# Designs tried in a protein design run: designed miniproteins, single chains, continued (5). Part 53

Each design is a single chain, and the fold is of that chain. pLDDT is the mean over its residues in the fold that is shown.

## One batch from the design tools (miniprotein)

Design m17819
Fold by ESMFold2-Fast:
Structure m17819 (fold): chain A 105 residues (1-105)
Amino acid sequence: DEEVERALEEVRERYGDEELVELLREGEKAIKDNTNEGRAKALLALQKIAEILLKDPSLSPEERAILEVIVKYGPELAEAFLNKDEEKIREISEEARKELEEKLK
């Protein structure tokens, strides 16, 4: 997608971090696979992206809240997808959503 490539170029210009650009590409590709392994890879990429973005002091409180929830729950949710643990996927997803709602109000 031309829009995705433009967004990736803007991220490269703003952060100067090629790892961030590569993680964004991997995340998009993984989510399109629509498999548990693809979902796990996308979540791990998203967690790494969130860690990099959290270093930006200009983030709004809302943006920071979203990124912090991704960093906190991403790895556990990815592991649950890899293990095909449907109950654990639901539990972690519900906890993440509740924490995000509490932070955003």
Scores: mean pLDDT 76

Design m17820
Fold by ESMFold2-Fast:
Structure m17820 (fold): chain A 67 residues (1-67)
Amino acid sequence: AKRGETLFKQKNCVACHSVGGIKGVGPELQGKSAADLQASVKQYMPAEAKKLTDADFEDLAAYLKTL
């Protein structure tokens, strides 16, 4: 959970994706599974996908599930 929050901030997901009702350029990511998140990042953000591991997606999904 805490690692996922750190990754979400450090990988600048917050710059394009909002949580808690503030709409950014990208869609809201609350409740996304690791598989859905990985597929979406690879499709829409391929440069960022290259910098993320499967473990990073699991930690991001765990954080987003808490929102």
Scores: mean pLDDT 62

Design m17821
Fold by ESMFold2-Fast:
Structure m17821 (fold): chain A 64 residues (1-64)
Amino acid sequence: MANNPLVTENVAAIEAAAKAGDYDTALAMAEALRQLATSLGDEETAALAEKIRDDIAAAKAAAE
């Protein structure tokens, strides 16, 4: 793994927000991570961010 502390920090923050039920913040953070990864050409992180976003959107829909 490329040890990118910003990616690790962002993923942890997204997970914390989603776990707290703050789905809107988690979705916004996941989209920001996707955009950052795309701008860096990091397809793996972009795909991970998209999956996290979709999982959070599904969880939000199921909770509401």
Scores: mean pLDDT 77

Design m17822
Fold by ESMFold2-Fast:
Parts: structure tokens; sequence; C-alpha cells
Structure m17822 (fold): chain A 111 residues (1-111)
């Protein structure tokens, strides 16, 4: 089950101490790298990411393989709200920052 694979990965990242925003960024990176047209470039990118995050390559490959179009769209939406929260913080809109942060957490829970 693709959804279960992604949910278990999100839980692992949370247990490792990653924030919701950092988890959304990690998932967005897996989405982008797993969509590279060259399979050799894709393999090299996932290997580098696995090494940098201290996560087994097999785990990242399983997550990448589980990314359905629906899950990719949810990941893109979560990443969008990470950006919106950062913009709200930059302009001092604390209410919008907290609303967008909550939206990131809600989107990650829907996975």
Amino acid sequence: DAKKTLAEFIKRLREQGYSPAEIALILHEIDILSALPDPAARDRALRLMARQLGIPLETLERVAAALTPDLREKIKEAYKYVMFAAIARAVGDKKKEEEYKKKVEELLKEI
C-alpha cells in the first residue's frame, strides 16, 4: 500500500526529530528526484540523498516507488504551505504563519 509506505516513512522522520516543514521538504525532494527522466541520474540522486539523511537507500527507493500522482500532489501542496509559512514569517504575519504551519501538519496526517 503506497499510502501506508509514505505514512510509515513520515512517522520515522518525525521520530528522528524532523519538523513537519522539514518532512515536507524531504518528501518534495524525493518527488522531484524520483521523477528525473534518466534512471542512472535518479539512482545517483537517491543514493546521495540516502547518505546525506542517514536513511537506508532501500527505504528511499521504496518511498519513491510508492509515490502515486495523488501522493505527489499532496506533497506539492504541503511544500507550498511551507513556503507560505516562511513568507508570512518574513512579513511578521504571525496568525497566517501559524495557520500555514497547521495546514502542513494536517496535509502530512492525511497521508
Scores: mean pLDDT 88

Design m17823
Fold by ESMFold2-Fast:
Formats: sequence, C-alpha cells, structure tokens
Structure m17823 (fold): chain A 80 residues (1-80)
Amino acid sequence: MSAEEFVKKLLEKLEKVAEEMISRYPDQAELIRKALEVLKEYLEKVLKGEKFDFSDITDEERKAILRLYLWLLIEEYEKK
C-alpha cells in the first residue's frame, strides 16, 4: 500500500495519542508537543529518502518520543 497514506494515518494516530498523554500529564505538555514535531519531521524525511539526525534531541525529548511510541503500540495491541 501507499507509504504516504500509511504515514498520514500514523501521524493522525500519533496526534491523538499525544492529546491523550497531554490530558494525563499536563505538566509535560510542551515536551510531548516537541516530541510529536520531531516524529513528524522524521517521518517526512523518511518519505523523501533523507537522513534524520537524532543527536540534537534532548534526553527528555527522547523519553517523550519513547512514551508516545509505547502508548501507540499498547493502543494498537488492544484494538486487535
């Protein structure tokens, strides 16, 4: 199937997950939004065949990205 369609659906799911996490952890809202923007940039670069450098991401942003990913996996697992 189309990689562009897959990425669009994945981004929609990630945005929903980010909103749920911000609702549960409002003190981390800015960090979660930054993690989502980093993931959006990464996915856009992957679609273009470009390299993405993770070296400029803070440890707290990396943890937020990992939490978004794990939350998405849990949601997908429970739907099946």
Scores: mean pLDDT 74

Design m17824
Fold by ESMFold2-Fast:
Structure m17824 (fold): chain A 77 residues (1-77)
Amino acid sequence: MVRVTVINGNEKKTIVLPSGRFKDLGEVLNLPQKVIDRYEDFELEDGDVVLLSNTEETKYKGISVIRDGKIVYIDSY
C-alpha cells in the first residue's frame, strides 16, 4: 500500500492507496475522469506529497508531486 499526503489549497489530507497508481488517488479525490486519464501513467510512491491547485470538488487547475523534497512531476492548465 502507498501512503500519500494531498494538499489542496489550505486543506491537507493523508490518503492510503492500494497501489501507487494515480488513477486510485484520482478516484478517491473525485477528480474528473479526463484529469484521471491524463495522469494514469504516473506512479506514486510511499511518502509522496501531491499538491493540487483546486477550488473545490470539480475544479482542477494543476498538479505537482514532491518526492524526498524534490519536484518529480509538475503539470498545469
Scores: mean pLDDT 73

Design m17825
Fold by ESMFold2-Fast:
Structure m17825 (fold): chain A 66 residues (1-66)
Amino acid sequence: ADEKIAEVTERANKQLEELRRERNEKVQALLEQGDLDGAKRYQDYLDSEMRRLHSEASSQIQKILD
């Protein structure tokens, strides 16, 4: 049980770090190009994806504990 919880947590954290890095790099590039609307849309999209990933990981951990 603990191994599966650790695996789910590690995978989710790794995906979250990758999404945060991508968000920062892509938003910065769009801002440097003067695409303020594109930067805002991309930021909102990735923020939504990160929130969804966090919720799914929490649900998986709860199912393992039950």
Scores: mean pLDDT 80

Design m17826
Fold by ESMFold2-Fast:
Structure m17826 (fold): chain A 80 residues (1-80)
Amino acid sequence: SDAERRKAIIARLEKKIAELEELKKTLSEDEQKLVDDAIELLKKVIAYVKDPNNSVARQEEIAERALELAEELVKKIKEK
């Protein structure tokens, strides 16, 4: 169901936020700001996914792109 698909996306986004919050504890102030911006984006995407008036397929696409951007940031930070 659309509700189950939305719940699954929200769980993935919330898990990524938790991982980023943990990573943030080990980072420089400049890197912490980049991670905070990523967390803010993921929180906005969660709010968007919670809106049942939007297509769940579009919500999934936007969530996947936001997760990809967060993963790219983590990779850049780890590469130093």
Scores: mean pLDDT 88

Design m17827
Fold by ESMFold2-Fast:
Structure m17827 (fold): chain A 73 residues (1-73)
Amino acid sequence: SREEFEKRLEELEQKIEELEKKENPSRKDILELQTEVGVLQLEAAVKKMYEFYPRLQELEERLKELEKRLKEK
């Protein structure tokens, strides 16, 4: 349901926020969350839940920023 999807999205947003607060986020954790974002993006596209696209795009960009910081080490 849309409510279940929004709950999953909120959980993912919380996980990404927690990862962003870490001084040394692991590459594995970043990749796992990127995979979860991709799964939700695919589900939103199939179910035509276009209202969630901006939030999913924001999460994708935030994870790309974390990946970029990791490469600068």
Scores: mean pLDDT 84

Design m17828
Fold by ESMFold2-Fast:
Structure m17828 (fold): chain A 54 residues (1-54)
Amino acid sequence: SDEEEIRAYLREKGVPEEKHEEYVNFTLGWLRGLKLPRSMLKPLVDLGLTADEV
């Protein structure tokens, strides 16, 4: 469900499907590593997208 929510958010942001796995792995890595609540999924995706943009 967390992975599906990340992928749905990435599609909403116009991120190509081929890059979804990279952002899913980034987001879930941070979420699990820091034991963050699910409410942090979208903020972490935004952080990953910002890092890739730069």
Scores: mean pLDDT 76

Design m17829
Fold by ESMFold2-Fast:
Structure m17829 (fold): chain A 77 residues (1-77)
Amino acid sequence: ITLSDVHKALDRLAEEGVISEEQAKRAKEIAEQAYNSVEGGIGGNIAALSAAVKELERLAGIDVMNRFLEEAGRIAS
C-alpha cells in the first residue's frame, strides 16, 4: 500500500458518504505529514497508512477504520 492508495481509499469513502470531504482531507494531510516525517519510501507508506488508520478511528470509530482498510486493500490488490 502506497500514499497514493491511501489517498484513493479516503476519496472513495468520501464519495460513498462513509466519511465527509473534510474528514478525508484531514486524514490525507495527516498521512502526508507521516509520509514526509520518515523521508518517504516504504517506511513513509507504512507511516501514512498507520496515521490514516489512527485518525479515522479517532474521527469516525472502528467501523469506518475497518471500511478504510478494506478499501485500501482492494485498491492495492
Scores: mean pLDDT 83

Design m17830
Fold by ESMFold2-Fast:
Structure m17830 (fold): chain A 82 residues (1-82)
Amino acid sequence: MEVRHVGDTTGYTAADAGEMAAAAGRNAQESAGAKRARVTITTSKGEVVAEGETAEEAGKKAAEGAKALGDAVATSVELEAE
């Protein structure tokens, strides 16, 4: 498992944070041959976790969930490779 951190996304929208996570995860996933990506977006009201076959899919799902809670504070991407 490889973890990519987008870092402090305070002041970013959930959608922007999700796209940044998707881009970082896509580069890592293509290199690692990972089968699944997980994106976590932390907001002031809670944490949103989404999974997909690609980091782009996981990032978009996490961004949509986080938009319901508020703006992003922190974002991370995890890749599952076996």
Scores: mean pLDDT 66

Design m17831
Fold by ESMFold2-Fast:
Structure m17831 (fold): chain A 108 residues (1-108)
Amino acid sequence: HMLDVFRETVREELLKAGFPKEEADRIADRVAAAYEQLVADHKAAGLPVPEPTSEEQARAMGRAAARTIVAYREGKPPPGIKPSTDPLEQARALGVAAGARVVAEERR
C-alpha cells in the first residue's frame, strides 16, 4: 500500500516535469525497486527498517525521489538533506537516496 503510494507519486511528479508516460512509468518502477533494495540492505545489516507509516510520508518520499531524478536530468545538484527527527524529513531523505541509486544505475 505505502509502496504503491510512493511509486505513484514518483510517476505523477515525473509526468508533471514533462517526462513521457513510458519513461515516467519505468523510472517510478526503478525507484520503488531501489527503495525495496535499501530496506533489504538495512535488514541484512541489522539496522532499523526506514518505512513510511502514512500516505503523507509516502508522498513526501515520492516527491523527493522525483526531484532527485529531475535535478539530474537538468544538470542541477540533488535536493539537500539535513539530519532530522521529523518523520517527513526522514521520508524525504529516503526518497533522495532511492532516486540517487536510480541516477547511479543510469550513469552505467
Scores: mean pLDDT 78

Design m17832
Fold by ESMFold2-Fast:
Structure m17832 (fold): chain A 86 residues (1-86)
Amino acid sequence: MPLSDMEKELLAILEALEENNETGLTQQQLRDYVSKRLGKPVSTTTLNSILNSMEAAGLIERDPRTGRYRLTEDGKKYLAWLRSKA
């Protein structure tokens, strides 16, 4: 089955983080990547809500020193599952 709109947003975030996994991405960098991948602007409020949910689920983690987000191992597994649905 095709991805839902929410699954497309999750996929865009996870793929952006996978491509930049060595350095991580700030919230502003993530917003730019996700907006480009979805072909539409993403609000800061929407992105913050999604990032908070993903962090709470253990899919991503934030470095408190740099403010950069990175994929966890669970996040990589979830990305692979989303790609299998696409």
Scores: mean pLDDT 79

Design m17833
Fold by ESMFold2-Fast:
Structure m17833 (fold): chain A 89 residues (1-89)
Amino acid sequence: SLKELVELQGKLAIQQVQDLIKQGRYQEAIDFADQAIAWLETQLPLVPKLALSYIAELLELRSEAAEKLGDLETAKEDREKAKELREKV
């Protein structure tokens, strides 16, 4: 089902971004999170709660990677957006 596909892809994306951060590959983590978030946003009309929960977690991880690179403004924006999205779930 679409729900099972979104769950699988969301979990795999989170794992990949976490692994890139653990390796100190912060820019690659950001780039991968960007692509995963963009895809999850296309799923919002069909599975909104599930897509929003994965987007929020990916935004938190992207925020961590951005902070490690000294991009404090992007980090703040992503944390605020993640908080906003979690309040909608």
Scores: mean pLDDT 90

Design m17834
Fold by ESMFold2-Fast:
Structure m17834 (fold): chain A 92 residues (1-92)
Amino acid sequence: SPLEEEIEVVEKDLEDAEKEFEEFKEKYPDADEKVVKKIEELLKEARKKLEEARKLYEEGEEESKIMKAIIEAEVSVSMAQMLLHVMKKEYE
C-alpha cells in the first residue's frame, strides 16, 4: 500500500532524527536549552502524528485524513532536522 510505505518512510526519518538528536545532546550538553526543547517538542509531535496516521490507516479511515496526519508528521520531522542542522553548525 502506498500509504503504508509513506508511513514507513516517515517512521524511519523520525527514528534517524531522534538518534542524531540524542547523539548531539550527549556531545553538547551545554547547547541552547530553548532550541533543544523546541527540537524535543517537534520530535514528540512527529511521533504523535505518526501514531495517529497508523491508527487511522488500521481503522480504514479516509485517505485524506491519513495523508493529513502523515504530512503533519513529515513537517515536524523536517523542522526538527533543520533546527538540529543549524545547531550542529553553531557548535562544530
Scores: mean pLDDT 89

Design m17835
Fold by ESMFold2-Fast:
Structure m17835 (fold): chain A 96 residues (1-96)
Amino acid sequence: KEEEYERELKELEERKQRNLANIPATIDWMEAEARRRGAPVTLKFPTDPSKTITFDPVAMDPAALAAQRAAAEQAFKEDTNKSYELLKKRIEEKYK
Protein backbone atom coordinates (compact mmCIF):
# COMPACT_ATOMS: atom_id res chain seq x y z
CA LYS A 1 0.00 0.00 0.00
CA GLU A 2 1.02 3.70 0.03
CA GLU A 3 2.47 3.67 3.59
CA GLU A 4 6.08 3.67 2.34
CA TYR A 5 5.28 6.34 -0.27
CA GLU A 6 3.59 8.54 2.38
CA ARG A 7 6.56 8.05 4.73
CA GLU A 8 9.12 9.06 2.08
CA LEU A 9 7.10 12.17 1.14
CA LYS A 10 6.70 13.15 4.82
CA GLU A 11 10.43 12.67 5.51
CA LEU A 12 11.32 14.71 2.41
CA GLU A 13 8.98 17.56 3.44
CA GLU A 14 10.36 17.57 7.01
CA ARG A 15 13.94 17.69 5.68
CA LYS A 16 13.02 20.56 3.30
CA GLN A 17 11.48 22.56 6.17
CA ARG A 18 14.58 21.98 8.34
CA ASN A 19 16.87 23.14 5.50
CA LEU A 20 14.73 26.24 4.87
CA ALA A 21 14.76 27.08 8.61
CA ASN A 22 18.57 26.74 8.62
CA ILE A 23 19.17 29.28 5.81
CA PRO A 24 19.63 32.31 8.17
CA ALA A 25 22.26 30.35 10.16
CA THR A 26 24.04 29.47 6.89
CA ILE A 27 24.14 33.16 5.88
CA ASP A 28 25.41 34.14 9.36
CA TRP A 29 28.15 31.49 8.99
CA MET A 30 29.14 32.83 5.54
CA GLU A 31 29.45 36.40 6.84
CA ALA A 32 31.45 35.22 9.88
CA GLU A 33 33.73 33.14 7.61
CA ALA A 34 34.39 36.14 5.33
CA ARG A 35 35.24 38.25 8.40
CA ARG A 36 37.51 35.47 9.77
CA ARG A 37 39.40 35.20 6.46
CA GLY A 38 39.44 38.97 5.86
CA ALA A 39 38.46 38.15 2.28
CA PRO A 40 35.25 37.82 0.18
CA VAL A 41 33.33 34.53 0.16
CA THR A 42 31.65 33.68 -3.18
CA LEU A 43 29.24 30.79 -3.72
CA LYS A 44 27.78 29.31 -6.92
CA PHE A 45 24.31 27.74 -6.87
CA PRO A 46 23.97 24.11 -8.09
CA THR A 47 20.75 24.88 -10.03
CA ASP A 48 22.33 27.92 -11.76
CA PRO A 49 26.16 28.05 -11.78
CA SER A 50 26.05 31.45 -13.55
CA LYS A 51 24.38 32.91 -10.43
CA THR A 52 26.76 33.86 -7.61
CA ILE A 53 26.45 35.48 -4.19
CA THR A 54 29.44 37.31 -2.69
CA PHE A 55 29.92 38.41 0.93
CA ASP A 56 32.56 41.06 1.63
CA PRO A 57 31.68 42.54 5.03
CA VAL A 58 35.12 44.24 5.24
CA ALA A 59 34.63 46.34 2.07
CA MET A 60 30.81 46.65 1.93
CA ASP A 61 28.88 49.39 3.73
CA PRO A 62 26.10 48.19 6.09
CA ALA A 63 23.29 48.86 3.58
CA ALA A 64 25.06 46.95 0.79
CA LEU A 65 25.78 44.06 3.18
CA ALA A 66 22.12 43.93 4.30
CA ALA A 67 20.99 43.85 0.64
CA GLN A 68 23.49 41.05 -0.14
CA ARG A 69 22.24 39.01 2.86
CA ALA A 70 18.61 39.43 1.69
CA ALA A 71 19.55 38.40 -1.88
CA ALA A 72 21.44 35.34 -0.56
CA GLU A 73 18.48 34.26 1.61
CA GLN A 74 16.09 34.50 -1.35
CA ALA A 75 18.49 32.63 -3.67
CA PHE A 76 19.03 29.81 -1.14
CA LYS A 77 15.25 29.45 -0.60
CA GLU A 78 14.67 29.24 -4.37
CA ASP A 79 17.51 26.72 -4.83
CA THR A 80 16.30 24.58 -1.90
CA ASN A 81 12.67 24.55 -3.11
CA LYS A 82 13.77 23.63 -6.66
CA SER A 83 16.03 20.79 -5.45
CA TYR A 84 13.30 19.31 -3.23
CA GLU A 85 10.70 19.55 -6.01
CA LEU A 86 13.00 17.40 -8.18
CA LEU A 87 13.45 14.88 -5.33
CA LYS A 88 9.66 14.75 -4.83
CA LYS A 89 9.16 13.99 -8.55
CA ARG A 90 11.67 11.12 -8.28
CA ILE A 91 9.74 9.63 -5.34
CA GLU A 92 6.42 10.03 -7.23
CA GLU A 93 7.95 8.30 -10.30
CA LYS A 94 9.30 5.44 -8.12
CA TYR A 95 5.78 4.68 -6.80
CA LYS A 96 3.94 5.04 -10.15
Scores: mean pLDDT 76

Design m17836
Fold by ESMFold2-Fast:
Structure m17836 (fold): chain A 100 residues (1-100)
Amino acid sequence: HMEELKRKEAETLAAQIEDLANRVIELAKSGAPKEAIERAVDGIRKAATRLGEIVGPEAQERLLALVDRLKANIDDPEGTIKAARELVEEARRVLEEVKK
């Protein structure tokens, strides 16, 4: 039900969210500065907002809720890793829906 260009944009955005969320996990595990994690989270929020505009409001709400959870846990490495992993799984789920 998506136009080819919108599908390709959604696939790219979902992959970007997955890559940035995995980067957040790596940064949290290495004890990187919170500013570096915050920049990655800001990138995820922008990509998630645009992806939600393409795939629909329910997916957008789920993605942004996970971004908000990630932002709330930025001072807790374990909570940050958990939230980032949930965001990777949601991005993969959205990508599967786009590929249908």
Scores: mean pLDDT 84

Design m17837
Fold by ESMFold2-Fast:
Structure m17837 (fold): chain A 75 residues (1-75)
Amino acid sequence: GPREEEEQRMLDMAEKLKEEAKKALKEGNILEAEVYLGMIYIMIGVARLQGWDKLAEELEKIAQEVEKAIQESKK
């Protein structure tokens, strides 16, 4: 339904932010990757404020993937 379509758009945006974070890390720009991670955290906050707990959990998984990529870049 319309809510499911909106939730899918938010997931698609988070995946794009993850791709941009990974590109920034390939270029050596850890700070830029951390900005994209911050944007995903804002989306998690919005999802939780709306009561979209399943979406928030999926967004948290995407954020964890970005966090791991940033941590690996610091080694």
Scores: mean pLDDT 88

Design m17838
Fold by ESMFold2-Fast:
Structure m17838 (fold): chain A 79 residues (1-79)
Amino acid sequence: PAELSIKDFLVKKLGLPESTAEKLAKELEELGYTLDDLERALKAVAIEQGDDAAAVMADPEKALEMVRKAMERLKEAKA
């Protein structure tokens, strides 16, 4: 298997706890979103906030907030 799962991305790239990452990944997958959808939404949120992606990844609390905003954006786009 060559591709990262949503859970692995959240844990390994964003530093989120495994339990939190598993819950978020399951919610996204149940809604039919892919890792590509999450990454695009995260990039959009980062651009809107004017944040450096490296700075977001250095702070797990800020990374979690960005993921939650990305998920909200994805849910609104589907509604």
Scores: mean pLDDT 73

Design m17839
Fold by ESMFold2-Fast:
Structure m17839 (fold): chain A 91 residues (1-91)
Amino acid sequence: MELVKKAEELIERAKRLIKEAMQLLKQVTNKDVILKGIGLILRAIGEIIDAEFYLEKGKKGDEEAAKKAIELAERAIRLAEEAIRLLESEL
């Protein structure tokens, strides 16, 4: 099922971006930026948890669940990319 494969690939991409954001977080000293970065990372993690839940339903043949997993994974990617941009701006 193409939608399931796409969701899996997007979830793995989001996980990689979250790890990158967490590594950048260790290098930032501005407390306001750290707190904002943490907030974005936590939101991205929440979206991934939800995406993985819908992915499991998609694997069982629920096409609407697979589409939802894609939407949630894409949201997680956007949040992680926003966190990376914010944290890199302080380096």
Scores: mean pLDDT 90

Design m17840
Fold by ESMFold2-Fast:
Structure m17840 (fold): chain A 76 residues (1-76)
Amino acid sequence: SEELDGEVELALVQIRTVVGVNAALRKGDYKTAAELYRQGAEEFERLAERYPSVREQALNDAEAWRKKAEELEKKA
């Protein structure tokens, strides 16, 4: 179903981004961590357009990750 597809895609973006960000942060690579959060936010915004069932969650996650990227960019 489109709802299930949206939930799966949302979960995959969350997992990939968090794993990548944590790896970058362990190396002190704030620039890469910020870029990964921005890429994840853009993918969440795309999911919000494709899957109405996850729109609210995806847009909320995108906003949160853009704010995290801004904080990391201050440290880069």
Scores: mean pLDDT 88

Design m17841
Fold by ESMFold2-Fast:
Structure m17841 (fold): chain A 74 residues (1-74)
Amino acid sequence: ELSEEEKALLNEVKAALHAIYDAIDARAPLAEFEALVARAKELIARLQEATGDTEAAAKALAHLDALRQEAVAQ
């Protein structure tokens, strides 16, 4: 069960992933995309530190890597 602070961090991670999807759709410059990826990784690390849930962090990082691969392929 997630605390309110943990839920807020999870929502920020979800928002960061949505921003990466939007950047892929908009064909944003690589520098902008890499900045969004770096920000998402920091949020995922903070969520893992707060929850201790390594599995949830691994899933989020896997999603992020999949999005990065999709952007590079385009």
Scores: mean pLDDT 76

Design m17842
Fold by ESMFold2-Fast:
Structure m17842 (fold): chain A 84 residues (1-84)
Amino acid sequence: DVEERANRVVEKLKSLPKSEAKLAIMEAATRLVQDPEAREIGIELAKNVNKAAEDPEVTKELILKGPAARRVADYLEEAIEKVK
């Protein structure tokens, strides 16, 4: 379930210090903009890094917005593990 995966990303981001959450979001955005299926979501994350780190529900909305929701969630989970 895509929503379950998005909720998992939100909970992981909430568990990180805001500085590490910002790094994870920036890392994911950098990879997403290189992926044709997720590029627009990557751009949105890059523009809203501070807001998404402050309120991880913003990140959930962006994950669920496009057809590449599972891929977006995967990149975010990878980025979170990398900065952890």
Scores: mean pLDDT 81

Design m17843
Fold by ESMFold2-Fast:
Structure m17843 (fold): chain A 78 residues (1-78)
Amino acid sequence: MDIEKLLKEKEEFTRQLVDDIRDALLRIYEVVSTPEEAAAKRPELDAQAEKAYQDMVEKSRKEIEDLIKKINELLEKL
C-alpha cells in the first residue's frame, strides 16, 4: 500500500501551501507596512512558517495513523 507515499506527498503539499501563505502574507505586509518593517518581519514570518509546517506535518501523520487504526478496527469487527 502507498500510505508512506501519501504521507510524503502530503508533506510536500503542506510545504507548498505554507510557502504560498507565507508569500501572500509577506506581500500583504509590504503593502500595509513600510518596506523596512516588512524586511524586518521576513525572518520572523519565515520561522513561524517553518514551525507551522512542522506542526501540520506532525498532526497530519497522527490523523492518518488514527484513520488507519479506525479502519482496521472496523474491518476487525466485520
Scores: mean pLDDT 75

Design m17844
Fold by ESMFold2-Fast:
Structure m17844 (fold): chain A 83 residues (1-83)
Amino acid sequence: SSEIERLYKEGLELLEKADPEIAKLAKKLFEEFKNAKTRLEQEISLGLLRIVLGVAKAIGAPEEVIEGLELIIKAAELYLESQ
């Protein structure tokens, strides 16, 4: 869906500006999520994205990092709901 693509793109652009290394990690996890062969593998990749967000919030990461991760997670959740 165009909405999933929009959320992912916006989230990734925020991360790339604020923290390029976290952007690379989030991109890798999202691609692993999309390419997962089983529901368990999809949930593991999504769970790892949620852990990254949880750690970012706990350490007081920049708002752009938090918002970027939340958008990417929302894209992944909508992708799961559309399957």
Scores: mean pLDDT 89

Design m17845
Fold by ESMFold2-Fast:
Structure m17845 (fold): chain A 59 residues (1-59)
Amino acid sequence: EEERKRRFQEMNERIKKLYEKNSADLAKKAEEAGVLERFSPKARETLLKNYKKIEEEKK
């Protein structure tokens, strides 16, 4: 259990960085497919936040 918690935490950190890099594309694709809601609330918020930031920068 403890070992799995450590790997889970490390995995989440990597996923977080990956989401930041590809958040805009991922968020747009998820929204178009109507699956944005299938992501966890925290992941969805992160995707939308990064998407808005990139979107605003392109303006």
Scores: mean pLDDT 65

Design m17846
Fold by ESMFold2-Fast:
Structure m17846 (fold): chain A 64 residues (1-64)
Amino acid sequence: SLLDEIAKEMGIPEEEREKFKKALELWDQGVLDPEKIGKEVGLSPDEVEEFRRKYLEALAKLKK
């Protein structure tokens, strides 16, 4: 899937991919607060922001 390709580009291990997918679901629903997302997926706000940053970088590198 595209999410697995993005996760590879970001260097995310399989165990963290589920947390990443849940964070993306929350972003898609309009939840942008890193603290709120972190509480839902079990990450710190800093970790949520790091995932978001890496996600945007991976999207910029991946050509569709």
Scores: mean pLDDT 75

Design m17847
Fold by ESMFold2-Fast:
Structure m17847 (fold): chain A 95 residues (1-95)
Amino acid sequence: GPPPPLTPEERAALDSLARLTDELANYVKEKYPELQEVAELLRKASEAFRAGDVPAAIEYLEKALQLLKQHPEVPDEVIRGVEALLDQARALAAR
């Protein structure tokens, strides 16, 4: 069935996560053109957050993180950025 209706606080949290994820997707797209697949997964995660589909957003972020960890040239701050978004999304999913 459809997910339960979001509270205003949960909606604000989702909007914030969507914005931060989209900013990270744009950063990866601009700085690491070889990581286009990661940028696309982050963009899809942002769209999922905007749609209120937290489980889908988590799945896209997990796939992005797995790919990033396969690229030793990626800065630790990018990996930590995705991990922080995942932690926040998982906390929201535990509602």
Scores: mean pLDDT 84

Design m17848
Fold by ESMFold2-Fast:
Structure m17848 (fold): chain A 66 residues (1-66)
Amino acid sequence: ASAALEAAQKGYEGLLAYVTAMRLLEEGKATKSIVEQARRLAEYLPEELKAEVLAAADKILAEIEK
C-alpha cells in the first residue's frame, strides 16, 4: 500500500538524518542549530531512539548555552 511505502521512506530518512546529526555531535562540531535540528528529526524515530536523541541533545545544548 502507498501509506506503508510513505511510512518506510520517512523512517529511513529519519534514521539517516539521525546518524548524520549524531556523527556531527561526536566530531565536536555541535552547534545550537544542529542540536535543534536533531531534536526536530527525532520525531521521525522510534520512541526509544527519540528519547535517547532528546536526552543527548538537551545535555549538549546546556553545555553550549554556558
Scores: mean pLDDT 69

Design m17849
Fold by ESMFold2-Fast:
Structure m17849 (fold): chain A 76 residues (1-76)
Amino acid sequence: SMDLEKAKKAVDEAWELERQMREQGDMKGTLEAGIGAGLAGISLGVGKVAKDPKFAAEMAEKALEKGKEAAKEALA
């Protein structure tokens, strides 16, 4: 259960990063962060059905990392 809650938080944070990129007008960063967050959301959904919260959490963390990398690139 803790892994699923962590995955949900990571997905939320990834979408928050997408919003920040969008506010800065970074179309590429917005698209990359949005794709990452979307994939993490799909992984979370699959994890719930398959009862594999660890996999869902790992995918969500990767999406968050991708979003953060996109944000750093846009700010540089």
Scores: mean pLDDT 66

Design m17850
Fold by ESMFold2-Fast:
Structure m17850 (fold): chain A 115 residues (1-115)
Amino acid sequence: SEVDELVAEAEKIGGPAAAQAVRAMAETFGLEDARYAVELLKMSDEEIVEKARELGYPDLAEAARNIETDPERARKLLVEAFKKVATKPGQNPTEEQRRAIVLGLVLAARVRERL
């Protein structure tokens, strides 16, 4: 399936944590968000910082900056970023909220690989 192809590509880029994140995104949100996750996995931490800024989530940008030098700080920043997304009004996340969640999960996978 296309999901299995995306998961296999994610595993080659970021290992089992990335593969698990992409599968979870496909099951929770759908194929478009899973494809976006794989696109983000191919990006450097610097490129993800710019994507997080473009989406209006500076806490995710700060998390991305800390992955290589302080993965525990990156983990704490991701927890705080997810809290802010979770408090936004609405039962279902908007497209922009889903993109932020996908980006956060990609960053969480990178942090998990380094811890």
Scores: mean pLDDT 78

Design m17851
Fold by ESMFold2-Fast:
Structure m17851 (fold): chain A 88 residues (1-88)
Amino acid sequence: SAEVERLREQLATLQADIEGARAYLEANPDLPLETLEAILEQLRQQKVMLEELRKRTPPELQAEVDAVQAQLDALIALVEARIAEKRS
């Protein structure tokens, strides 16, 4: 259906954004605190978007949503850890 195709495109876009943020963090190990906080806010907004997508997600796409959720949660934890280190 057109809705399933739209959901797949939204998931693909979100996954690309998450991978882009991960690559940026990996390439820049010494980011300033304000930049890390901005990235964290963006990731938290992406988590809200993913939760809304999950509500509209048919069973056949649940594994894809779960995979994106796991990647996003791991990246949020990584950024939170870097922020904590900068504040100590």
Scores: mean pLDDT 87

Design m17852
Fold by ESMFold2-Fast:
Structure m17852 (fold): chain A 81 residues (1-81)
Amino acid sequence: MSELEKKYKELADKASEYYSQAGVLEHQAQRLIEEAKKASPEERERLMKEADTLNSQAQEFREKADKYYKEAKELVEKIKK
């Protein structure tokens, strides 16, 4: 493999890992939101705050994934020339 192809794979793998971690956190947040629908008003507030925290962490991971994904796309354009 060329060095550019190897670098592309590394960036794509990192993006995939961060997207995967973001998905796990989003899934956990969604479960808390579903539990909140069945909870008392007081417990609902607590569960929603926990879900917000998980979604915030997921957003940070998605931003990192997007950065690596953009770098990978730029390398693909160089390979196609």
Scores: mean pLDDT 83

Design m17853
Fold by ESMFold2-Fast:
Structure m17853 (fold): chain A 77 residues (1-77)
Amino acid sequence: SIPALSPEEAEELLRAAEELIEEAEKSEDPSKAASLLTAAGILISAVRNGSRDPAVLRRAEELERRLREVMEKHDKK
């Protein structure tokens, strides 16, 4: 099993994921965007598997939704 994350550790991972998503959204390079979104997805998945905090899980879900929107924009280029 993946080790349990503290709320602070989970928040750090979500902040990193958000920054990666923002960089992907601004990227003109589809390959770079795909790599950034893949990395963000791994971080969000780690939080979803390691956190029990409802507020943290809600934020992870919001970021995953934003990630999917950015993926859709780049996946067609």
Scores: mean pLDDT 82

